# Designed miniproteins, single chains, continued (2): the designs that were tried, part 106

Each design is a single chain, and the fold is of that chain. pLDDT is the mean over its residues in the fold that is shown.

## One batch from the design tools (miniprotein)

Design m7662
Fold by ESMFold2-Fast:
Structure m7662 (fold): chain A 85 residues (1-85)
Amino acid sequence: MKEIIERLRELARKLEELGATISAKVIRNAVRLIENNASILELEIQIGLLGIALGVDKVAGAPEESLRLTREAIELIKEYLELRK
């Protein structure tokens, strides 16, 4: 769990540096929700929002590295949800 939170924070920083500010904000919100033991539904909503941000960034011509980091964040949140089951 701690490792997932630390990696999500790192991904948010890297994405903000790459200009993917929306993805970075959603990831930071997901970290806050994880730390506050928010519901599975609230975290699934963050996964959905990251999917939308990924689609928008792809259409806008964002760097492939940015898209890859956003996908990694989605997978980490999914891993966290599996650990809560």
Scores: mean pLDDT 85

Design m7663
Fold by ESMFold2-Fast:
Structure m7663 (fold): chain A 88 residues (1-88)
Amino acid sequence: MLDPEEIEETRSLLLALAEYVIKLAEEHPDDPRVRRVAEQARAFLATSPYKPKPLTPEQEQLIKEAARRLAFRGETVDLDALLEKVRA
């Protein structure tokens, strides 16, 4: 991934995903799975120099669903597939 536009889109998706994971941890403080993922998300946000770009309602729903899968089901997020869906 060397295309600046694709890098920026991927970074924006990662930042949005991290923010939603943190919000899920605040909503579910007693879930240790969500807490662990939220700690990783906070560490990522602390090292990122960029703000996420505004998302459409459709993109926001896709990111929320991915965040829930990552936080509660321990599933890996396929960022390439997510980026493709966000673009479509």
Scores: mean pLDDT 67

Design m7664
Fold by ESMFold2-Fast:
Structure m7664 (fold): chain A 61 residues (1-61)
Amino acid sequence: SLEEELRAALDEAYQAVRDRAPREEIARLVGRVRELAARLTDPSVREAAESMIAMLEAVAA
């Protein structure tokens, strides 16, 4: 499902941050997470995803 893909992408992005991956790689993974979140149709799920993305972008910067 789209939610499962989003959760997997979020986990991969957080793992990359923990592993101190190159900024380019982290930015690519964050971009993938944003792409998936933009496709969400449930407003409550989308708001939760956008909050997680904001936190991820803050720690990746």
Scores: mean pLDDT 78

Design m7665
Fold by ESMFold2-Fast:
Structure m7665 (fold): chain A 120 residues (1-120)
Amino acid sequence: VDEEEVKEKAKELAREAVKYAAEGDAEKAAEKVIELIKYIYDKYKDDLEKGIEMARFAGRAMAEEAKKLLEDKEKLEKTVEAMKGAFSTAKDELSEEQQKLVDAMEESFMLEVAKYVKEK
């Protein structure tokens, strides 16, 4: 597996998911999350541990895209909620093994977003 190629594609799909979430289109955001998870799973189905690492990387890429919304805190909060909805919807459409990748991606995304939002 070309890890650098996978990282480039994962960043692309991660950014698209966040852009749809920022527009309030949680269904299209979920579609991009599903596409991303299936892509990672196809590349790492024989190495699920590496797949989980790549899902965490994608979650961090999602958080970096969401960070661009720091100037509008309400829009950032709505985008995060839409992404949470997208992850939930994606789990309903995915296998048990693929759901583990969604969980890793969501956890990574939420942890990185928390670093940008300082407790007030």
Scores: mean pLDDT 84

Design m7666
Fold by ESMFold2-Fast:
Structure m7666 (fold): chain A 83 residues (1-83)
Amino acid sequence: LMKEFEELLKELERLIEELRRMVDEKAPESEILELVARIQDLVGQIQDIINQIKDPKKKEEAQKRLEELAKRALEIGLRWAEQ
């Protein structure tokens, strides 16, 4: 469970960085929206894993880590929407 969480979280970080690059490079809207959909799907998968964590402290720490990444993705999305 925790190993799966770490692997998916690392993948999410990579997709968010790719989103930043695509926005900065002014990639086509269709490609940006496709990547956003992939990020949303991955966030959902990570949330499902967090919901299975029985240790309250580990669950809280995992939730905080996901929220920080989700915030980063939102900031990139807002920047793209202003273009």
Scores: mean pLDDT 84

Design m7667
Fold by ESMFold2-Fast:
Order: C-alpha cells, then sequence, then structure tokens
Structure m7667 (fold): chain A 74 residues (1-74)
C-alpha cells in the first residue's frame, strides 16, 4: 500500500521541502513516494534505469493532474 509513501511525502512537505530527487524511482516504494510528492505540489524528479517503470510513473502522475520529471540513468 502507498500509505507509507503518502505519510513520508506529507512529512517532507511539512518540513518545507520544495524539490526532491528519487533514485530508483521507477518502481516500488520510490515510485509511490515520487507520485505522492508530486500530488502535494513538490517538484519531484525520478531517476532509474527502468524506462518502462519511469513511463508508468509519469502516466500515473499525469492522471492526478500533476507533472514529474523522469531521467533515465542508462
Amino acid sequence: MDEKARKLAEELKKKGVKKAVIKNGGYGFGALTAIELAKLGIEATVIDSDSVGLAVVVSLTEKEGKKIEAISSR
């Protein structure tokens, strides 16, 4: 479940975080956290070698009416 990811994102927002870079953000907890950060208006960048996972994260973020930057580490 993404409840842990949502809680972490809310905590970072409370601390005044405006930008975040998530390494290995194309899958699992990193991907979920990146999407929750973007939902809260934090500028999120995901880096991964998994281009398919990165495309999924971008699509899910767009479905929420938000944007996310995706960078292939390959």
Scores: mean pLDDT 80

Design m7668
Fold by ESMFold2-Fast:
Structure m7668 (fold): chain A 65 residues (1-65)
Amino acid sequence: SRKLAILATSLAIEGIALGVKARVEVKDGTLVVYAEGSEEQIEKLKEVLKRASEASGYKIELYKL
């Protein structure tokens, strides 16, 4: 959906802003975020993803690389 594509782009930009190397994919209506960074950067990203999921109603999964 357009909303998922927009959200995926927004999350990729947020990852870059946090200094995280992030890849965002859409899988069967779920956003999958693959992230490489420090533990502190990943925890900040987790909080962003939690708020994004709550605001949008979409499932967002985070995988630390």
Scores: mean pLDDT 82

Design m7669
Fold by ESMFold2-Fast:
Structure m7669 (fold): chain A 80 residues (1-80)
Amino acid sequence: GNEEAARAVKEAVDKTAANPDSRVEVVGGEVIITHADTPEATALMAEAEALTSAVPDVKVEREGGKLTIRTTGDPGLIMS
């Protein structure tokens, strides 16, 4: 269940954080990823969205250079 959701979110976050033009912020069970407005960053956002969207108990919303990931379970599993 939530362990798979946490792992998928962590993978998306780690991949995004490796890009120096990316920012990751965690607020109350939501992971917010922001990128520079570039084609490469846009492709990375789409990949992160796809990775997390297929996982149970995870909701994702994409808005331009911003991706918001929310779990319906324990937020601590994402932040561990």
Scores: mean pLDDT 66

Design m7670
Fold by ESMFold2-Fast:
Parts: structure tokens; sequence; C-alpha cells
Structure m7670 (fold): chain A 90 residues (1-90)
């Protein structure tokens, strides 16, 4: 996998994670408590899936000897998704 492909995958996963998080917060504002709770649970599951994909991407990048700046970019993305997940679980 090229560095450009890794960067593109990070951008897609990061964007998806942010949209999922924002959607869960909006659901708390505009939906019933029961519907908002379901959206939050679905968001948690989706973010856990994204986190799994980012961790797989990190291992593959390390295995292929990707540059340190690319490795750091994946690690920073993982940290951001973990922070969003922690917020939804609180």
Amino acid sequence: MSASEIERKIAILDTAARLIYVGAQWAEEILSPEEAARVRQDAIASLEGILTELRKLLEEAKKQGAPEDVIKMIEESIARVEALLAELRA
C-alpha cells in the first residue's frame, strides 16, 4: 500500500468518525431519549469498527516500513477516535 493510499484511508476514517460522533450528539438534542440512546449505541459500535480498521492500518504500515510521519499520522487518528469513543461512553 502506498503512503498516499494510507493517507487517503486515514482521511476517510477520520471524517467518518467525526460525522458519527456529531450525529450522536445531534440525536441527543432532537430525538426522544430512547431513540438517542439507540443512535449512541450504534455510534459506539461504528467507532469501535473504525478504531479496529485504524489499528490494522497501523500494523500493516509498520510491517511495510512506512515513514515515521505516516505512522504518527495513524497513531494521532487512533487517539482522536479513542477520545470520541470515551466521550460517547461517559
Scores: mean pLDDT 86

Design m7671
Fold by ESMFold2-Fast:
Structure m7671 (fold): chain A 84 residues (1-84)
Amino acid sequence: SAEAARDAAGLAIQRLFEKYGPDAEVPVDEAVEIVRKAGRESGATDEQIDALAEAIRKMAEEKGRDTLTVSEAAQALVDAANAL
């Protein structure tokens, strides 16, 4: 459901802020792993989890970086979850 995707995004954002803080740079692969775990725990579908993970990768690619700030990752996840 759309609610499970939003719950997954919210949980991932919470964990990123708790682990790194708002201004830290997070490697894309680490952000993706946090998103995948949050998605599984929230009951999101594999397709929803993949969409959230791809949003993280796409934002990093568009910025020409292999890292995102927690705030950038949070924005990507909110936008992706709202599109699902």
Scores: mean pLDDT 86

Design m7672
Fold by ESMFold2-Fast:
Structure m7672 (fold): chain A 67 residues (1-67)
Amino acid sequence: EKVDELIEKYRLPNGELTVLEAARILSEVLGLPYEAALQIVIDEARRKGRGLFTPEEVKELIERLKG
């Protein structure tokens, strides 16, 4: 629920999220410092070769980090 509310708040008109906004969501949901969340999101963007995230990609990243 909180994840869905944050995604709706920060998503671009095309439904995607920037690195900076994906990091805000990660920080808020997982209780991480923003700088730590930003580094995780940057590393994920480099791994996939794209600096934009779908809502599904953000949710998958959060679930992966929860364990």
Scores: mean pLDDT 83

Design m7673
Fold by ESMFold2-Fast:
Structure m7673 (fold): chain A 78 residues (1-78)
Amino acid sequence: DKEKREEIIKKIEEERRQVVALLKQRGVPQEQIDAVVAGFDEIIAILNDDSLPFEERFQLALEKLAELGKDIAAILAT
């Protein structure tokens, strides 16, 4: 479903923007911010991979998002 994919990607892009702003405000090193941005970009790339069924793309994106969330939490806990 193209509309669902576009909606999900838009939400991920908005979350990336908010997280990057928070990390910059917290004084997180640029190297760690770049790693977080790369994580969001990987999730968006998975969702845009037309070679895979949407259900498979969605599952892979959720797994990557969960991993990225743990990484962000670890950075913020430091």
Scores: mean pLDDT 83

Design m7674
Fold by ESMFold2-Fast:
Structure m7674 (fold): chain A 85 residues (1-85)
Amino acid sequence: LPVLDWPADPALAAELEERASAIALEAAAASKDPRIAAALRAAAEGKDVAPQELSEEEWKALQAAYEAVSARIAEALRELYARAA
């Protein structure tokens, strides 16, 4: 999964990990590039699998996909903190 600051609370961290996996799987299903989709699915499973021999444009697309997933996970984290308050 994209690098984010996880909550220090183990219960909130577990809930965020579950939501992060769901977000990554949704992004993978929406991806038109099968290599990007495979990378996002691997990330959802906690695996470090990078696509091999991507072009510069494909690497930018993968980076944008990771940034989009990170932004959605950050929103999920904000919702979890709001519900915990």
Scores: mean pLDDT 69

Design m7675
Fold by ESMFold2-Fast:
Structure m7675 (fold): chain A 91 residues (1-91)
Amino acid sequence: FATMEQVEPDENVLSKEEFQKLVSRSVALYIIGSGYEFDKDYDSAKKYYEESAKLSHDLLKQDTNKEALSKVKDPLQVAKKQIEKLDKLSK
């Protein structure tokens, strides 16, 4: 049922709950990528690391939860490092 909800002109602001869900999704994508890298499936690993990094990067642009932003920086940095490593190894 409908609860009291106000829509602002700037609809790009994420709620705290949605932000936390997306942070969890970014971490899950990184873990999946790590699993593929362990199995030496570098193409699949890179794909999931890229999705994790993209989502984390987009979340860092959201100024809705500054405390959570620092937690997203670490997964983004690690994912980017793994993508760079795999890009050199994928040939």
Scores: mean pLDDT 67

Design m7676
Fold by ESMFold2-Fast:
Structure m7676 (fold): chain A 99 residues (1-99)
Amino acid sequence: SLVELIKENAKKYAKEVTLEEAREFVDSLIEQLKEKFGDEELAQAVRAMVDKAKTVEELIAIAGALQYALSHAKSVDEFRELLRKIAKELGLPVEELEK
């Protein structure tokens, strides 16, 4: 499944990248989100979710979820729903995505 693939990649790559590198990658994905949808509230909700991440593994899992949602969502609503579903299955915070 997609969730199992993201979990496996997060565990593997958490040993190969620094916290700074993981944060820079997630930041680039949030910028891509802003460019694609132009929705500041959505970008802020995603930033709030990212700011709750405490480990490199969590940041890589968030990056995987963001990449999938960005490449498959055609609207803000689809993006929120895809990210929320994947994040919930990954055990990541989803509260900011449900507002």
Scores: mean pLDDT 83

Design m7677
Fold by ESMFold2-Fast:
Structure m7677 (fold): chain A 69 residues (1-69)
Amino acid sequence: MPKIKTYTKESWKEVDGKWIKVKNTLTVPEEEAPGIEVSEYEDGTKKTTIAKVRKNGGLSEVLEEKIEK
């Protein structure tokens, strides 16, 4: 079974003078397959990015991006 690595990062974004928490989850397959990053905002906005991932957990080439509110 291909092994999956998951990186979770919390970040703060300033919206209308107030800091809100954004939770980012990056899922990276062990094989050279696209990784998936999901950013969920407190206002209900969800951003999903599918991109090539480097072994250090960074996004490289963006293949697809979807924004849902």
Scores: mean pLDDT 65

Design m7678
Fold by ESMFold2-Fast:
Formats: C-alpha cells, structure tokens, sequence
Structure m7678 (fold): chain A 76 residues (1-76)
C-alpha cells in the first residue's frame, strides 16, 4: 500500500508530497518511505547531492530500494 506522501508525489503535487513526508517523519509513520519521497523530489529538481542524502536515510531505515537510486545517480 502506498503512503500518502507517495500518492501526492505520483500526482505531481511536490509541495504537498514534501509536507506529507515531513509530517510522516515527525509522527514516526512510514519514516523510511517518507525519506525516499523527499529524495525523489530533490532528484526530480536536479539536487542530486540532497537526493542522495535522503536516499541514504531511507536505506539506513530498511528501505533497500533507495540503494538502487543512489547507485544510478553516482553512475552519472
């Protein structure tokens, strides 16, 4: 099941997706997935260094899919 932040991100509502992710982190709900959403938003806007930092936070919390996204950015 997708998180609320992921659903907003898929709809292109980046500001609302970022806000939802920050709320999820603050509440301790789906924290790894919330960091992953923040990473994707920064990557989409070309902020690769910030994207990698958020992907690393997601991976550290068990969101292993973030490791593939880090590798893809670093291979550029």
Amino acid sequence: MKTYAEKLYEQGKYDLAALAALIEIGMGIDVAEAYYVLGKIYKDFGYNTLAIQYYRKAAALGYDEALADIAAIEAQ
Scores: mean pLDDT 83

Design m7679
Fold by ESMFold2-Fast:
Structure m7679 (fold): chain A 82 residues (1-82)
Amino acid sequence: LPSDEELREAAREFVERASKESKEKLLEAAKLAEEAAKKSSGLEKEAYEKLAEAYRALAEGDVEKATEHYYEAVLLARELEE
């Protein structure tokens, strides 16, 4: 399993890459994650909600907040696979 440091690094790389996308595309990604959350429950719902928050923060230019939300989504997704 990746370490917490490796997961944080992966989150930073994802956000850096995604930050090159348009605000419109980021908001569409957030909407898709929100729709996935509505169809899910428990940890899966929480993971999609955090992913949506990451995309919305990034659409607003808040790279630090987006990175933290994406990291939280990845941690929740990891728990689902255990």
Scores: mean pLDDT 80

Design m7680
Fold by ESMFold2-Fast:
Structure m7680 (fold): chain A 73 residues (1-73)
Amino acid sequence: KPVELLEQALKYLSQGNLRSAYDYVVQSSNLGAPKESVQLAMQGLSLASKGTPEDKQRALELFKQAIEIAKAA
């Protein structure tokens, strides 16, 4: 399910594993995750790559929003 893949991506993001997080977001998109959800997750990955604590917090917030949108679809 796309939601489960986004939840796995969030888990990898929280561990600092951006490559695995990205791979799970792509898999979620391929299984029909909403476009808005995928866009928010990709924004989160971009922010996390900047490496500041503030960017990491914003990345987690965007990922949680992406998951909620996917759950509502």
Scores: mean pLDDT 84

Design m7681
Fold by ESMFold2-Fast:
Structure m7681 (fold): chain A 96 residues (1-96)
Amino acid sequence: MSMEDDAVTLSATLSGPKEKLKEFAERFKKALEEAGIDVLSIEVEIYEDGRALIRIKLKTKEDALQAAELLNEIAKETGVEVEAMMLDSGEIVEIK
């Protein structure tokens, strides 16, 4: 019954060249804004070994699923590999 229970976190682990991971992060953020998705928070950590962690908090499960689809699409366009995606609701997003 808490309103914050409607908020969901999408977490993803990515791999690729550091330059492509940076390109991915910028393009993904822009794609979320263009899709009208209201992002409560976004955290991106890029490592020198070619891995990145992304954690994004969204208002609704519907927004989180749309963000997951955009994440997968932009990853394919940038040549970044998505190792895993998960919602904080315990629901695993299947990578296509």
Scores: mean pLDDT 76

Design m7682
Fold by ESMFold2-Fast:
Structure m7682 (fold): chain A 104 residues (1-104)
Amino acid sequence: MISDEISAETSEGYKVSVKVEADPKTKELTVTVSVYTKDNKLIVKKEEKTTFDKSITSIKLSGLKASISGNFVNMTFTLEITYEDNTVEKATGSVALNFDNKKD
């Protein structure tokens, strides 16, 4: 299994983590997004799977940005995938997660 993980912190003190795992045998990619409070309590977690036509040999996450808008944590990141034929694909991920932002 091939994996990479990146984390960032919002100005409000929320910690955001993005983890990507690829199985070269099934050609399946799993993206897991987790949001933690400033006291390290998990408040929301989302997992998404996709399948590719080619076996993945390497993945790299970069450029994670996270911001709060209302009840949502908005995130953007760059995912770089290298396939068995040495083709490289760069994609921008964008995720909005509802976390019931109670400031009080």
Scores: mean pLDDT 78

Design m7683
Fold by ESMFold2-Fast:
Structure m7683 (fold): chain A 71 residues (1-71)
Amino acid sequence: MSDEEIEAAKRAVEVLKRAEALYKEGRMTEDQLKQVREEVEKSLEAARQGDAEAAREYTEKAEKLVEEAEK
């Protein structure tokens, strides 16, 4: 509904793309990729419901999983 919800959704999609790239490089397991997808799906659903704060929290959890795989 607001620009904040759109930005949260866009950020979640970018995190998923990063996770998919890491998976293709062998730097992330299939289970880790599934966890990122679940958090991204929760973020997108929260954004659709107008809950920008919850969407951001789920996106941050997904980002943390990606950052751990990048180390």
Scores: mean pLDDT 80

Design m7684
Fold by ESMFold2-Fast:
Structure m7684 (fold): chain A 67 residues (1-67)
Amino acid sequence: SEEEAYEKIKERLREKFPELPEEKIEEYAKRALDFAKAFAQAFDMPLSEGLVELGIDVAEIDIRAEL
């Protein structure tokens, strides 16, 4: 489900960026999920683990660019 995907993304971002505030973890996790959903919709694909992982990778790049 989208809720399970969102929680998984938040957990992964907390592990990689333990110093990042929870509000920022939530913000980047939402962006990651929205990216994965948009990609799935654009290419008529299910929201898969692979797309969730891609969303996490994009969020990680975005976070590092702001550091």
Scores: mean pLDDT 82

Design m7685
Fold by ESMFold2-Fast:
Structure m7685 (fold): chain A 82 residues (1-82)
Amino acid sequence: DLLEQLEDPDPEVRLEAIEEIKERLRELYKTNREEYERLVKEVEPKLVDLALNDPDERVREAALELLVEIGVFEIEEGVSKL
């Protein structure tokens, strides 16, 4: 599963998992907001850990970029409810 791949010893596998999660989140944001929110809740703590602590700089950068994108979506949701 994608969450298990985020903990893989191979940084290329972790990068692939981040990219797949990103694509999945983009799809779910448009089609199923409840499932989007659930997946964010599952992956966000691990993405934060990867962004701060991963030994591979590419993995840290990819995790940070995805976290920023998630943050932008959350801001858009908050503004739309005002």
Scores: mean pLDDT 80

Design m7686
Fold by ESMFold2-Fast:
Structure m7686 (fold): chain A 87 residues (1-87)
Amino acid sequence: MTVTISPAAASARVGEAVTLTWTSSETATSYTYSVYDANGRLLSTTETTAPSVTVTLSEAGTYYVVVTAHTASGSATSAAAQLTVLP
């Protein structure tokens, strides 16, 4: 099973929304997306059934988003998408 997140890199300003989408090679029952800071610290984890999310960040910096897809047979995690947030 493979999970692909798009875009692989994006930029936004503080308070500006960024939309990320993903695809799974198997039919997923749910997804979990996790947001990390530039040091790899986990900031948030959210469960969704949608193949997309819109995220808004309140602090300038570099962030990473990973998505885990859950299926009846198991789960798989995407490569990290990099978000650059400008002041």
Scores: mean pLDDT 83

Design m7687
Fold by ESMFold2-Fast:
Structure m7687 (fold): chain A 100 residues (1-100)
Amino acid sequence: MSKREQIARVLREAAERLRELAERAESEEAREALLEAARVFEETAERVERGEDIEISITGAEMHVLAAIVEAEMAGDEESAEEAREVLLETRRRVDEILE
């Protein structure tokens, strides 16, 4: 499997985790932001497979997760915010390992 295919798989797995978090989110704003982040991660996986710049594409997707973390924090949903941060950090770690 190519590095791009491995990265795309990591991004799709992250999207699935973000959707699972959205189902448990306490606020509608956090839920919508998490679902948007999941959609962007799936679109980013397709862009990576299509040969677009990996760093630029992933950085853009990460900004949507950061927005979801902010929405969860503003709603007082500490658990969703912490789990979204975990998804962000784990996804970045796995991508960096593939790119080594």
Scores: mean pLDDT 86

Design m7688
Fold by ESMFold2-Fast:
Structure m7688 (fold): chain A 75 residues (1-75)
Amino acid sequence: MSVKEQIEQVKASLARAREMGADPSDIEEVEKLIKEAEEAYKQGDTKKATELIKKAEDLISRVSERLVRQRREAG
């Protein structure tokens, strides 16, 4: 998968988390990492872009896991 495809997948996961009622502070932190990854990719620093997008993926996975647990407790 290209860095661009990884960025787009994380953006899709972020949009889904937002729809599920993720905390705005978690959304902002993931969005910040995505923006930094996009900037690194734009500058041709694919290694830095990959590292940043991996951090965003790790964070959004934790956010999504918390949301699933909260939804199970609420319903």
Scores: mean pLDDT 79

Design m7689
Fold by ESMFold2-Fast:
Structure m7689 (fold): chain A 65 residues (1-65)
Amino acid sequence: GLAAEAARHRQLAENYERAAQLVKDNSAGDPANAAGYQKMYDTVQKNADEARARAERLEAELAAA
């Protein structure tokens, strides 16, 4: 149901947010590959933002129901 879908997207957002932080942390230890890490960070952060927006929308629908 809607509640399960909201929870799934919230979990995806949290997973992507953790992944983005790991990419950022790894980038600090590997400056020779900074451009590659920046591209990975941007991709993962975009996925996090999209999952978060979806979760927030579904959570609002649940609150309104």
Scores: mean pLDDT 86

Design m7690
Fold by ESMFold2-Fast:
Structure m7690 (fold): chain A 77 residues (1-77)
Amino acid sequence: AAAELEELQKRNEEFLARLKPLAEKAVETGDKELQIKVVNELYERQKEIMRELGLPEEKLKQLEESKAARIAEIEAE
């Protein structure tokens, strides 16, 4: 149990380290398309983690709704 969570955490840290400079550039430049791409990658990664943890489809649906709301906020700005 602990070993699987540790592997997911390390993989997630590597993913975030790759994504962070893109997220920072998107905010600094006001690039909405890049911001949306970053959001999509973050939420797709979170869904993968939730599936690995065996969380129910209800939680995955809530995550999809959260993603849509976040993208709408970026588009509105």
Scores: mean pLDDT 77

Design m7691
Fold by ESMFold2-Fast:
Structure m7691 (fold): chain A 88 residues (1-88)
Amino acid sequence: MDVMASFKKLADDIIAKVDAIGKTSSSSMQQDIDTIKKYVQDIQKQHQQAKTPTQQTGYSLQMIGIQIDIDMNSDSRIKDTAKGMSKS
């Protein structure tokens, strides 16, 4: 079954939403937006390597959580989300 296509659509949707926020915000937010895009891409790569349903479910939940957070985020919340994703 093509679960990979569904996951890719979810990742693309998140990227499109942060890009839309960037267009209405100052260019100073582009670095935070790029950080979020990079971590979405990293989770997507991990999902591709996760051949077990259990691991795939874990990455799907992470991606859904990011999507919900982005849907509700103001500019300051986007910076906080990017910081959390860096795992420093």
Scores: mean pLDDT 68

Design m7692
Fold by ESMFold2-Fast:
Parts: structure tokens; C-alpha cells; sequence
Structure m7692 (fold): chain A 91 residues (1-91)
């Protein structure tokens, strides 16, 4: 049951497949030098199977396609934070 203090929502296999498809659609629109960061964050979200984290990664990946360099830098930083947290076993 979803409570007021919400635990991570585990993604179903169907939601994982949809996440993979959406990420693959966004990836070629991301500058090539930023693709490795986006991929690492996407893999971290997949490993956690946290639906909310997956949604956050997709939003940040979309922001990497922005023409605004400030938005690109902020999105890259957010994706690096997700990837680093996963590497340190925080998921």
C-alpha cells in the first residue's frame, strides 16, 4: 500500500521495457560526449527498479537535449549524482 511516507515504487517488467524504449529514443538526441553519463544513470535506475528514479533519469536525459547550456550542465550533474550514488551502493 502507498503510505504518506512513500517507499520506492518497484517498476514492473512492462514499465522497465517502456523505460528502455523511451531512453533509447532520447539517447541519439543527447550530445555524444554526454551519452556515457546518461547511460550510466539509466543503468543505475534500472538496477534499482525504482519507478520514480527512472522517471527522474528520463526527464534529466530530455533536458540534456536542450539548447540551453545551463540546463544541459544541470541535467548532466543530476545524472552524474545518480550514477555515483549507485556506484557507492546507495540503491
Amino acid sequence: AIGGARPPRPASEEEVEEYRKRFEEILPKIPEDLQPIARRAAEAALASRDLDLMEQVLRAAEELTSEDPIKQIAAAFALMAVAVAAELGMY
Scores: mean pLDDT 76

Design m7693
Fold by ESMFold2-Fast:
Structure m7693 (fold): chain A 61 residues (1-61)
Amino acid sequence: GSARINRLKEFFDVNKDGTVNLEDISIVLRALQKDPNALLSIADINRDGQISLEDLSQLLA
């Protein structure tokens, strides 16, 4: 849903410049290396309990 995607955009906009790109996503993914469950509920758009390329592609679209 669009609401979830908008929340992900705010979340992944780590530098708060109003845009989300692959660099922002890679920073978040590196942070998830320490705690993979920290952001799973936010990034899991398809609700399969995993962060997937599909979730990331929705964010970049």
Scores: mean pLDDT 56

Design m7694
Fold by ESMFold2-Fast:
Structure m7694 (fold): chain A 55 residues (1-55)
Amino acid sequence: SEELEKLAKRYQELMGKAIQAYKNREDMSDILEELSEFEGAKEIVETLKKAMEKE
């Protein structure tokens, strides 16, 4: 489905931004909020939040 391909691309773009923000120690709250809208992304979002907290 074209819609599924677009969603997958958006998800990958957000994941890339989250990883980059994590490496740069930047606030990624907006990225995590967007990612939380994706079904099945909750585990990844929680992992990133924990990684930010532990630093």
Scores: mean pLDDT 71

Design m7695
Fold by ESMFold2-Fast:
Structure m7695 (fold): chain A 85 residues (1-85)
Amino acid sequence: DREELLAQLEKVRKKIEELLAKPEVTDDLKIRIATGLLQEAVLERLLSGDLDEEEVAKLEKEFKELVEAGEPDKALELAKEFLAR
């Protein structure tokens, strides 16, 4: 399953690069980038053995609440912060 996780990580990273290359930064685009960054962070932690399932569940809940509240900039910041950890 490690090879599958590595392939998923590469696919997620390429998707983020494609989204970042778009000329117009819409709220929808910010949410899509943020979702990709969260997926990247989870996959990196799964591969390193550093995954805290409770931390991930809490962050995913906070992310969903920000998206539903119409706060794409805060959702993107949350995702960037989590990936940087």
Scores: mean pLDDT 84

Design m7696
Fold by ESMFold2-Fast:
Structure m7696 (fold): chain A 99 residues (1-99)
Amino acid sequence: REELIREIERAARELQATVSEEGARGIKTIADAVIEALRRAESRWESRAAAALTGATIRVIGDIIELSKEDPELAEEVREAVQRMVRRITELLDKALAE
C-alpha cells in the first residue's frame, strides 16, 4: 500500500538522521523497525519504491557500520540487524526484478 511504502521510506531516512545525531545505540531499534515494515509490505511492494529504499538503505548501512566500530558490544548487534535488513531488501528486489 502507498502509505506503508511511505512509512518504509521514512524509516530509511530516519536511520540516516539517527546515525548523525543519536549514535549507534538507537540504530538497532530503527533497523529492526524497518525490517518489520518491509516484512509487512512484501506482498504489496512496488519495484520503484523498493529501488528508492535500497539506495537510501545502502548509504545508511555504511554509516552505521562505521559508527558501530566505536562501540564493540553494540557493533555486533547493530551489524546483525543491518544484515537482516539488507537481506530482506535484496529479497524484495529479486522479486521485483523477476516480474
Scores: mean pLDDT 57

